Designed miniproteins, single chains, continued (3). Designs and how they scored, part 13

Each design is a single chain, and the fold is of that chain. pLDDT is the mean over its residues in the fold that is shown.

## One batch from the design tools (miniprotein)

Design m8424
Fold by ESMFold2-Fast:
Structure m8424 (fold): chain A 85 residues (1-85)
Amino acid sequence: AEAVKEAFEAARKVALSTKDAAEILEAANKAVEVAKKNGLSEDEINEAFSDAFRELKLTGDEVLSDGEKAAKALEIAEKKILEKL
């Protein structure tokens, strides 16, 4: 659980600090690998991200940068993944 939390927090920090989509994707992929090592299936991870993107679209009262949107999606996905652990 702690390793998953730390990996997703690191990915969120990358999303907030860079405009490079490849760096954000690499950090997100590392967080996904940590979640898989902690017993989540690919389907469970995909469901968590799908739910995160859906929730993010419903809360869209403020114009966020692409990095801020990625960081929020990672935060929501982290919560859903931790609920499954």
Scores: mean pLDDT 74

Design m8425
Fold by ESMFold2-Fast:
Structure m8425 (fold): chain A 76 residues (1-76)
Amino acid sequence: MEEEKEREEAAKVLAERLGISIEEARKLLDALINKDKKKIEELGKKLGIPLELLEVWQERIEEYLKAKEKEKKEKE
């Protein structure tokens, strides 16, 4: 449940920043988290988002998820 809430918040930020719908942002977020290059390229073309920008967002999301995992572990 907490992971879904975090994913929803990330999807909203991504949707606002990229000017896409929440549903499209969720699909893109999943592809970025899973490092699915084929899906990222497909969604990028469909949504009109440059691949370079998607690579930046992939790195940011990866850092964010790692920070969340570390924070949860350290707060115990």
Scores: mean pLDDT 74

Design m8426
Fold by ESMFold2-Fast:
Structure m8426 (fold): chain A 80 residues (1-80)
Amino acid sequence: MTEEERRQQIMKHAQEAFKAAVEGDVKKAREHIEKMAELAPEKAEEIKELGERGIKAIQEGNVDEGGRLLLEAAELGAAA
């Protein structure tokens, strides 16, 4: 896998996690966060923490904050 392909996969999983969380599919959202963590193992714990905070924000009706947190997780993973 190239570095570019790795970053593209992380961004794709962040988008799918956001979509799943907005649709109420928390299990699917967590599966995509787990895949982001697998692609950035040095930052896996931080990605999972940001991802869970993002899901929680979306569940509480704060969709913009949830999207921001999931994007932050993706950017952290892409920089790893």
Scores: mean pLDDT 87

Design m8427
Fold by ESMFold2-Fast:
Structure m8427 (fold): chain A 93 residues (1-93)
Amino acid sequence: GRKLSEEEKEEFKKLLEEILKDLGLSEEQINALVDLVVENLESETPITELPESLKPKAKAILDRLVPLIDSRPELLGLILEASRILQAQIRAE
């Protein structure tokens, strides 16, 4: 994968904090999701799974992210990768 800028990472974190605030996610849970998505995009061989604390909320998080695919082109890669990880978790259930 490619290295993400610190600005892209911070913008994605801010986006998640805003859209997921009603789901009761802790700062640590939001940071874990950001770190997972970043690691998967920067890695040539992403082999990561969703943290156990986030698995029960995967569908709710995905439902918040999907509407943003067309509205935030600067974060499209991060949104799509997060959606891919969340969809894989939902299908494994």
Scores: mean pLDDT 77

Design m8428
Fold by ESMFold2-Fast:
Structure m8428 (fold): chain A 65 residues (1-65)
Amino acid sequence: VDQPGVYHLDTKKTGASLKGLVKAHLGIELPDGTDDEIVAALNAHPDVVSAEKVDDNHFVVTLKL
């Protein structure tokens, strides 16, 4: 199944912040904020199709190809 550009970010398994995981895996630098503010900033980013909070520690980000 082609799910190109889909990234699963897990703050619980990695011990890293959502902002840190976004920078490390997506190369996107975001301002400091809550996880909800970071998700909103990702959804506003031109290279992002969608960003979703699945639970308190799991986030799904889909990038434009």
Scores: mean pLDDT 77

Design m8429
Fold by ESMFold2-Fast:
Structure m8429 (fold): chain A 66 residues (1-66)
Amino acid sequence: SKKEEEQKKAEEFLRELGEKVAASRGETPEVKVELIDGKRLRVTVKAGGMTNERTYELEDVLEAMK
């Protein structure tokens, strides 16, 4: 369905964005993206021995993809 396709596209967008940002810093990135309650995306980035976790609203990610 359209909603499921949008969710998958948003997850892929955040994963790629996280990988690009980490790679620009010369680190080997490990990026994980999880869909929560069908409305939020949790992004976990591990690079240079550091772990950073952030949560975004799905609607905000879809808007950013325009």
Scores: mean pLDDT 75

Design m8430
Fold by ESMFold2-Fast:
Structure m8430 (fold): chain A 107 residues (1-107)
Amino acid sequence: MKEVIKDIQETFKKILELLDELERAVREGAPEETVRSLMKEIINLLKEAAERYKGKVPEIAKILQEAIDKMEEILNSDLTPEEKVAELKKIFDETMKKIGEVIEKLQ
């Protein structure tokens, strides 16, 4: 369990760093391909985490999969880049809260 908690915290830190990079890219007027690439990197990190946890903590894997599905819908939507960043941040904040609740129950 302690190793899973450490891994998820490290994964979340990387995603937060990518979200900050994504927000900066959008603010600086980066090409749509760059914005889309950063969003895909965030989704891919979540997919890798979900795969790692599905056999160890299925509840965390399910929460991550729900976040992945929502983020993929946002990525493929006709929302503006700014709106997509706001929605990804909202989805990720709720995901962190839900996973925190699962971790508290397992400690």
Scores: mean pLDDT 86

Design m8431
Fold by ESMFold2-Fast:
Structure m8431 (fold): chain A 81 residues (1-81)
Amino acid sequence: MSERERLRERLERATREAREAKEEYERLVKEGAPGEKIAGAALRYIGGVAELWIVKRQAERLGLEDLAEEAERAIKELGGK
């Protein structure tokens, strides 16, 4: 597997995990779920966004501008506001 392929898989996984955690967090807040469940979803969401930042940095370092831009777009979408 190429470095590009490995980094794309990592990007896709981090994007999916962050999106799922964000959706879970928003749902739990809306439902008035216990604080520990809300905190757990928030931590997973933060971790996923942090992973996207790592992927962006690695893509920039490798000169993979398209993947760096894709990671930045995911960060803006998921970390937006």
Scores: mean pLDDT 83

Design m8432
Fold by ESMFold2-Fast:
Structure m8432 (fold): chain A 84 residues (1-84)
Amino acid sequence: MSKEEALELLRQLIAEVRELIAQLRADPSTPQEVIDLLERALEELERIREELEKASEEEIPELLRRAHEVVGRLQRELRELLAR
């Protein structure tokens, strides 16, 4: 994957998280803890995007792996919160 393709993939992911936050904020019954989890994940993904913009081609797979782990952790934490 090229650096340009990796950046576009990460931008799409960030946009999806932002859209989800906007949708959930529109529902007054959404717990603040859910919004907080999504905002922390968004902040972490934005930091990875900044690192990716400065990264060499060899660093791209590791940065994408980190982004994938952020999303996986978010999904697990949201499921745990909703199961309570």
Scores: mean pLDDT 83

Design m8433
Fold by ESMFold2-Fast:
Structure m8433 (fold): chain A 99 residues (1-99)
Amino acid sequence: EEEVRAALRRALASDDEAEIRAIVEELVNSAKNFDELERIFNIAIELAKEAGVPEFELDIYEGFFDTFKAFAKHTEDLDFAKRQAARILVDVILAAKEA
């Protein structure tokens, strides 16, 4: 948990979108199962909330993640879930930086 928070805070501190994307992709690829992927996502949402991202915007990101997670669980495609999570998480970090 602390390692995930530290990595996400490094992403928030970065002014390079490529670096943010690399950090997020590394975190997502470290997840061994859907529960670990969801934990990473929930920590990012919590940090975005602390940064002042509006609840309605956070609800949108959570909705996208839940949709892709449900599809990936149905198809047993963790790699698909990881790719979609990385895309959403980059958007979450960028929203937190602008909040």
Scores: mean pLDDT 82

Design m8434
Fold by ESMFold2-Fast:
Structure m8434 (fold): chain A 67 residues (1-67)
Amino acid sequence: MPTFSTAEIKELAKRLGVSPSKVSAVIDELRAAGLRLTAEQLEALAKRLGVSPSNVLEVLGEMLARE
């Protein structure tokens, strides 16, 4: 399972210009979805969490890089 430290979450948040709590929420939602989302589901998630779809894709990419 992809696991992020508090320091890694803060670094992602800094790069994306969002709060660490929003990065944590995106990670939890993507993990619950099994890291497989349609473009439509990804856009809906981004809107629900108040982040851009590109921010969700960046977090997803980091999670997938860890298998």
Scores: mean pLDDT 77

Design m8435
Fold by ESMFold2-Fast:
Structure m8435 (fold): chain A 78 residues (1-78)
Amino acid sequence: GPPPLSPEEIRELFYKKMTEFEKKYSNLPDEEVFKKYRELVAEFAKELGATEDFVKWILEEKDPAKLMLGLEALILGK
């Protein structure tokens, strides 16, 4: 099953991944950066035990704010 991570551990992992993401992809075109960002969020959500429907939604969502709200809801177990 999914790892029983605390909200603090989830936040720390996310910040670490975002720091490396910014450092690695700062010079790519916006479309490619957003594609990589969706892939990062999708894999992270999958690690947290998200449904296949939720992961598919992340990969198809075009609004980064909506992606973050969905991830926040998943982290809170809602």
Scores: mean pLDDT 76

Design m8436
Fold by ESMFold2-Fast:
Parts: structure tokens; C-alpha cells; sequence
Structure m8436 (fold): chain A 60 residues (1-60)
């Protein structure tokens, strides 16, 4: 199932924050903050968080 462009931007912001800080919690907070600013639903935020965590897992 494909992420929306907004969800992809949210995941990218999370990945960028994680790479810059090395802190997973900071990455998760960036995902949540960006998603709230874009007006995403709780379900869309949860899906974006899952995608972010899977991305980190594959690249760690």
C-alpha cells in the first residue's frame, strides 16, 4: 500500500532528524510534529510512524 505524498514528506522529515541527531526519539517526534502541521489523521500518522521505523530498521 502506497504512502501519500504528505506521508512520504513526514517520513523523510523523521529520517532526516534521526540521521542528524542519531536519536530515534527525535526522529519519531519529527514525524509526529510534521504530520500534525500537515493535518494528517491519527491513522495516517500511525502509518507514517510505522514506515519511518521500518526504514530505520532496514538501514541500521
Amino acid sequence: MELSPEQKEVVLRGVTAYLMTGDLETGIRAVEDTAKKLGLSDEQIEKAKKAFLEHVKLNS
Scores: mean pLDDT 79

Design m8437
Fold by ESMFold2-Fast:
Structure m8437 (fold): chain A 95 residues (1-95)
Amino acid sequence: MEEFIEKAKKYIETAKKNVERVRELADQAEALGHRGTAALLRRIADSMEEQIKKAEEILKKGTPEEAYNVAKSAAGNAKQARDFAERLLRLVEEQ
């Protein structure tokens, strides 16, 4: 029981860090003149932040197991978003 709450909190914090990194990469893309890429990454970050907010709400109102599952999903999605953003920036920097 307690383990699910602790893991859920850790996943939420990890997801928040990955979303912040996506926003940093969006700012870098804009600085390089890639405004379309920056806009795309910001929309992705906004979507990830909504998933994180849902995980935080379930952590307060739902079961520990439900909070763990939603937080884990949000963390996985945020990591994929960060990996995508980093790969995309590397690709545009090579042009």
Scores: mean pLDDT 86

Design m8438
Fold by ESMFold2-Fast:
Structure m8438 (fold): chain A 68 residues (1-68)
Amino acid sequence: GEMEKKERAGRYAGLLAIEKALKEGHKVLSVEVSFPDEETIKVTVTTDKGTYVFEYKVEELLKKIEEL
């Protein structure tokens, strides 16, 4: 359903944000995924180098998941 798609997109967004931090040699301390609106996923990653915020579109991530 709709909620399951949102959860899937959110998990994928979290993984993408963690991957970016790890590729840059940062130690990931915490990850928070939130949905400020129906179209947007906000991922807050706290690392030993600072806190970073990434934004993704639900529709774009779902399309990428379907291409896997």
Scores: mean pLDDT 80

Design m8439
Fold by ESMFold2-Fast:
Structure m8439 (fold): chain A 97 residues (1-97)
Amino acid sequence: SLLTAAKNICSNTIKACDFFIALLKQSDVANKDEAISLLTSAKALLAQALTSTDLSTQISLLNQAKELLTKAAAINPSVSLALNAVDLALALLTAAL
């Protein structure tokens, strides 16, 4: 189902955020602490979306995560992969309305 696909994407995106946080901690990226904070906050919103049973709440939480991931991608462009995944999840949830 579209909902199952969106949840699988969110779960995988949380793992991707963990990977980017680990890489940033080992990197010389300027403002890496800000990027780590943004990724950590985005992970919390994605995790909350996974536990939500309300479609409108899931979409709202993913839009909030997208905003944080957009800011993180401005610091580390590799984060755009996580941003693209959230965009796909949002498209699937919106199609399920």
Scores: mean pLDDT 88

Design m8440
Fold by ESMFold2-Fast:
Structure m8440 (fold): chain A 86 residues (1-86)
Amino acid sequence: KEEAIKKIDEAKAKLLAARTVEEALAVLQELYEFLTKKFPEKRKEILAVVQELVRRYLEAWRAGDEAARRAAVEEAAAKLKEIVEE
């Protein structure tokens, strides 16, 4: 559980610092693969959160809305932590 929380926090920091969409998508792919391998029974819940984050992140990136991008990342990180704590 502690390892998963650390991985989520590291991914959050990398997503907020990402310079390209490709960099951000690579971070999300790594996080998704890590979490679904460690918590296969929670794969559906993890996928839903990650897919919504991808959607909101890309919309915010395209719009140049840094506040929306930050909010999307922070909300998704909080939801993923809740899922792995259960």
Scores: mean pLDDT 82

Design m8441
Fold by ESMFold2-Fast:
Structure m8441 (fold): chain A 82 residues (1-82)
Amino acid sequence: MSSLSREEQIEFLKKVVKEMDKEGLSNFSKIFGELAGELLYDLLFGKKTPDQVAESISYRFPSSAFESAAKKVKEYLESKGL
């Protein structure tokens, strides 16, 4: 379970969607569907380090665009102390 409040979870999801969508992640969501949802769930509720989450994303979606998005997600998670 996450120590984040419901409001913090919503704000986190909004920022992740904005940053990742800015990198063209909407195209990856269309292609990968369930996997994209699984990754967003893991980012919110996973007990993994930001490094592990970013590595998982970049490994499962091996593209420079998604690697860039994963880096931004990692930086965001680290800024939140996650």
Scores: mean pLDDT 54

Design m8442
Fold by ESMFold2-Fast:
Structure m8442 (fold): chain A 65 residues (1-65)
Amino acid sequence: ADAKLKELDKHYEELLKKIKNPEDRETMERVLRRLKTHFRSRGASDEALRGVLEALEQHTQDLLS
């Protein structure tokens, strides 16, 4: 699952570059840190990671609008 967590980190960096508001960026950092800790402890399934990435893409659209 480390490869999937690395992919999540890459999306994290790309998402943060799009967020102009420092408070929103900090909130996203906290959310992703919590999710990474959870997946590290329990093991990450492909379905769970795909769902997280899909949710992050949707949230990014909301932040950019």
Scores: mean pLDDT 67

Design m8443
Fold by ESMFold2-Fast:
Structure m8443 (fold): chain A 95 residues (1-95)
Amino acid sequence: MVDLSKLSSAKILTLSQFLLLSVGGILFVMERRKAPQEVIEEIERILKEIEELVKEMKKILEKDPNAKEKLLEIYERIVELVERAIELEKEALAA
């Protein structure tokens, strides 16, 4: 089992940045597949929220390199947003 609490703060930030890139990839695919505009706008909103959360993680790390608990709370919020983006993708591409 991968225990996120055993990861360094730097790795939690790196994983969060990879999740941000993944949502950007979903947006690119949705635009290319001509998904409904409402779906595209919701994914854009999710992407922007994740960008703001990643910026907050960076600020926390600049003040305290050991602030792992706060980074994990933000990471959990990012995971919830990514799951929402994936569900929107599935619904938009459903046959």
Scores: mean pLDDT 82

Design m8444
Fold by ESMFold2-Fast:
Structure m8444 (fold): chain A 93 residues (1-93)
Amino acid sequence: EKEELVRRLRELADETLKAAEKAGYSPEDIKALRHILERAIRVAERASVEDAQTLVDGVEKLLEAIKAGKDPTNLFVALALLTVGIEEDLRLA
């Protein structure tokens, strides 16, 4: 179950980066997006199934917003904060 979630997250991350490039995002924005997606994947590998699912849901929402031509800023910030929060919980456990 968790291995499937991590695999899904990797697939979604790749799709999100491709969608952002197709939408004409700047190299700086693509770099920032890649950084948080890579961090989310690393965190998901160590997280609970529930937290890994939450990261998958966050990336799915971000991908949908980018594909729809919507401003992804709030979803990007939410994903970044969620990723940091889960990472801190893992560090303190």
Scores: mean pLDDT 85

Design m8445
Fold by ESMFold2-Fast:
Structure m8445 (fold): chain A 93 residues (1-93)
Amino acid sequence: SSRRDALLRETKDLLDQAVQARNQGNFEESRKLSDEASRKMSEYYRLLSADPSLSPEQRKLLEEASRKFEEGDSTGGTASLLRYIGLQIDEEL
């Protein structure tokens, strides 16, 4: 999906900018850029969850990750993603 690819690229660009702002001591700008990146990743996982090749459990974990990132729960969102990655590894092995 070109929209998924665009969201990943935009997220990377925002995170790169956030790192630069942080390195310059601009913590407020870094936080704003990181928050925007989290919103774009939320949309990415929502779009990914619509993939018909996913199992119901994989879809649920991506939907949970999307929701948690949108709510600003980066720790919870990351935990849901790690469970999703674990399922993908188990299916490939």
Scores: mean pLDDT 80

Design m8446
Fold by ESMFold2-Fast:
Structure m8446 (fold): chain A 69 residues (1-69)
Amino acid sequence: ALTVSRERLVEELMGAAGLSRETAERLVDDFERDPAAVLAMSPAELAERYGVSRATARRALNVLRAALA
């Protein structure tokens, strides 16, 4: 289970990382299904897969790593 609620994680991805709600929900869906696979992506790979900038991808990965701590 995630350390934080799904809705809180979506909100943090939108606010802290700068994702749209739709992209944040897709990322959280994938992360809940396989956290290791998502966290194994480089910022470049995540940026390409979700259609965001590398800066946004780096912030998103930081949010997701914090959610498991």
Scores: mean pLDDT 83

Design m8447
Fold by ESMFold2-Fast:
Structure m8447 (fold): chain A 64 residues (1-64)
Amino acid sequence: GASLEERLLKLGEGLLEKVARDRGYEDVEIERVGENTVRGTARGPKGTAVFTLNLDTGELTVEE
């Protein structure tokens, strides 16, 4: 099966997409920026937002 690391990354990617959509963004690009860190760049009618999630701590940073 998939490693725990791969599963955590996939869950983090899904969480970033959900948070972006819940905030009204429609286009989400997700990029790995560290071993346990993912970044989502979201675009929509409101403009652009950047979401950074630390998978070890669960800390989510939002820049709008």
Scores: mean pLDDT 77

Design m8448
Fold by ESMFold2-Fast:
Structure m8448 (fold): chain A 68 residues (1-68)
Amino acid sequence: MLDELKAFLDKLGVPEELRQRILRLVEEIGPDKFPEIKAALELYKGDITDEDLAAVLGISVEEVRRVV
């Protein structure tokens, strides 16, 4: 689960700071959101803001910022 997400983020060249934030989000909200995060990263090619993550995951921007 998380190891697969880590490998996926590495392949996309996502910056380490953003990778750590995404991993913390998945840990906090549960691994069932992993497919949505993968889809968002594939769509945006690693240029994802807190606002983009909130929209994809269906949570508030405040929730994203609280976790990271």
Scores: mean pLDDT 66

Design m8449
Fold by ESMFold2-Fast:
Structure m8449 (fold): chain A 75 residues (1-75)
Amino acid sequence: STLEKIKEYLKEQIKKLLESRPDITEEEALEHLKALFDLDPEAIIKDLERRYPDLKITKELVEKALKEVEKEIKE
């Protein structure tokens, strides 16, 4: 599904952030990603659309995916 593809993308971004910043936790990396999305949601949406050109990516779907990833990290 589109939501699952967005979740996989977000998990990949968290992994990349942790590789560049081994001093932070997975939860802290997620908070960084959430802050970047709040600052410029269009940048993340455009990157997703470039990776998945056949998928319709909306701000609401990315917000839902972020909440789902947050639940998975905290469980």
Scores: mean pLDDT 83

Design m8450
Fold by ESMFold2-Fast:
Structure m8450 (fold): chain A 67 residues (1-67)
Amino acid sequence: LQEELERIARETQQRLEEETGVAVSDVKVERDANGEVVVSFTPAAPLTPEQIEKARRVVEESQKRAS
């Protein structure tokens, strides 16, 4: 449901900002045309390799929750 995905997106945004220390916008958690859960976001600044790894873990958790 869109409402559940919206909630997951909000929690994902907060976790991304907490883990990376970088503000993020346009956080979306949605199902694509193939039914796969896709998480997307736009960081306010380029992420370091360490921040990318942290963001990847948050994204993986969000995908599991939305699946």
Scores: mean pLDDT 79

Design m8451
Fold by ESMFold2-Fast:
Structure m8451 (fold): chain A 108 residues (1-108)
Amino acid sequence: SLDEAIAAIDKLTPEEIRAVVEYLRAIVEMRLLTDPADDARQAEIGRRIREAYEKLSEAGKKVLDYLTELIDAGDFEGVDAILDAIRAKHPEVQEEVDRVREGIRALR
């Protein structure tokens, strides 16, 4: 649930929060990729996605999986609520969160 995802954010380390943000940046870049034949760019983004996901605890993976579910459902209010919770708890990633938010909006 949204409340469970927000509560789980309080348990994530700064390194895990950075991994969540990097994963979201990478999937946004992949989904906005205009040349699907750019194998080198796809391989680079795919590596970033895998490396970010591997840094996450089970709690971090559940937050990320729920965020991805909200994005795929077009629930941008739910996405914004989780991103706002990350931004408030981890001000060091504020600029990255704001960039990810704009990227997700571009998927609409």
Scores: mean pLDDT 80

Design m8452
Fold by ESMFold2-Fast:
Structure m8452 (fold): chain A 75 residues (1-75)
Amino acid sequence: SMDLTIAKFRAAALVTEADIAMANPKVSREEQLAILRRAIEELQSLIDKFSDDSNFVSLLQKYIARLQELIKELE
């Protein structure tokens, strides 16, 4: 559906924004952690909204797992 297509673009944008922040030497460690945690919260909200779409939920879970590993590396 169009709503699912928009959600897929939103999920990709959240991950891309996190990657850009992680690659930017002007972004502090504290700011990187805040951006990663916010991205995870928004991705979890998308899982709740699209819980019936098993393929999309699986993709979002993989994104969250990757962002959680980045948080662990920063701690």
Scores: mean pLDDT 88

Design m8453
Fold by ESMFold2-Fast:
Structure m8453 (fold): chain A 84 residues (1-84)
Amino acid sequence: MAALEQRRAEGRARLEAEIPAGIEQIKLAVEITIARREKDEKKLKEYKEKLKKLVKEEQPELSDEEIEEQIKEIEKKIEELEKK
């Protein structure tokens, strides 16, 4: 439990340096990648909806399609950094 939280904090610090997104967006994106790895469909859907709302609040001019593309790009960057 504590080791997982520590790894998550270390990953977040690295992601903040590499990804031009707010801390809350990065936190939600990390939770999405964890839920996807664990195949937890309920958590995956919940965190995706939270991230969509956050992006929409910060950039209300974006279409739902554009928001989904932004989320995918953040997820890709997280996956690339985890691969290291």
Scores: mean pLDDT 69

Design m8454
Fold by ESMFold2-Fast:
Structure m8454 (fold): chain A 76 residues (1-76)
Amino acid sequence: KIDELQKKIDELTDRFTEAALRGDYAEAARLLGERSETLRELGKEYEKRGDTDKAAELFKEADRYAAASKELAALA
């Protein structure tokens, strides 16, 4: 599941770049939100493995993407 979540994050990153290049900030904001949710899932998987430091990093990253998503959505 960790490999699947990491692959999804990579795909979401590529899709975000494409949306941003097109000026589709509503879609870009949505993709940042989905990336945030996927990062939280990844963090929970690392917690299950006992890797609490990695999980904490992922949760902080998820919070940053959630904030960025809200900021972009307000501009769209």
Scores: mean pLDDT 84

Design m8455
Fold by ESMFold2-Fast:
Structure m8455 (fold): chain A 63 residues (1-63)
Amino acid sequence: MADQIRQQTDQVVQELNSLGLTQEAQQLQQQIDQALQNGDYDSAMDLLYQMQALVSQARVKKK
């Protein structure tokens, strides 16, 4: 579980970095890492969904 969340987080971070949202990506990644260390997979998944929402919003803005 944790490894899959990490892999998806890394990929979303790369997408956000390509969109110029590096600070947002870094903050959310740090929060996800903390949640995973605490065993709070629900919070980690919520934060991952927030990152994915940022990518979607940035993609819409760029069309």
Scores: mean pLDDT 78

Design m8456
Fold by ESMFold2-Fast:
Structure m8456 (fold): chain A 66 residues (1-66)
Amino acid sequence: GRLLRAVAVRDFTPRFPTEMALRKGDEVAVDERAFRESDWVPVRRLADGAEGLVPREALELTGEAV
């Protein structure tokens, strides 16, 4: 699917092992469909490759990830 680039607009603390911690300013890649259709989106952090679910509202789109 098409990948989007996003940045964390706030910190997020995970409650479950499937969730990923975010720090404000973290850059992530997210699938466009997941971002459009889900309140919880699977992401990959660009800095370290960490993967997990985060709340969509913690993210702001910055462009297309290629």
Scores: mean pLDDT 82

Design m8457
Fold by ESMFold2-Fast:
Structure m8457 (fold): chain A 82 residues (1-82)
Amino acid sequence: ADELLKKGLELLGQARDLYQQGDFKGAYYQAGLSSKYFGLSYLKRGDNKKAADYYYSAAVAYKKAGDEESAKKALKLAEEAA
């Protein structure tokens, strides 16, 4: 199995748990990190369109977490992959 995809799924599970606990900032941060791993996985597979879509999702999640710097970096990765 793709180790990046596996890591992304693990982080998505952690985001779900944090959301249930009421840690919305932590949940969005983990969701952003998960999407970043999915983006990198698809980029390594040559699927630039899906990579860009996941990096954009990471940027949105990081922004909701209040992490503007990670959001900007993810948006740049989305633009570079597209």
Scores: mean pLDDT 85

Design m8458
Fold by ESMFold2-Fast:
Structure m8458 (fold): chain A 77 residues (1-77)
Amino acid sequence: HMEEEAERLVREAREAISKARQAIANGDLPTAERYLEEAARHMQRLADLGFVPEATRLAQEIGELSDELRAARAAAA
């Protein structure tokens, strides 16, 4: 069912976001990038399935972490 698929995608995206946040905190920037890419793929699939509000909320969280990752890379340079 579509709703069950959407719930799974949201859960998997949030798990990837959580792992990306932990990786940034640990200074593991390549791992954080991979998890953000994973979260973005789940977000895009949600949008493709028509769950636009859910995808938009995930896009905001991913954007915030992408900005943190960019700042962490700049600080490491």
Scores: mean pLDDT 86

Design m8459
Fold by ESMFold2-Fast:
Structure m8459 (fold): chain A 78 residues (1-78)
Amino acid sequence: MSAAERLRAAAERFQALLDAATPAQQAELRAIAQQVVDDTLAAWQASGNTMSMDEMATLAADLLDARLAEFEARLAAA
């Protein structure tokens, strides 16, 4: 799967969770999305701006998938 396809799949998963979420859960999901953006930009800056767009997209997809898995696990445990 391409980096763009992985990021699209992660974004679709995020949107599905957001559409089913309560207002409080929607706020948490938006915070997760913001943190993924911030962490991806921080990694790019830490690399000396040497990361490609594909590397950034892959990292963003991996971070989003991991954070959404944690969110879903908390919902299942509650």
Scores: mean pLDDT 84

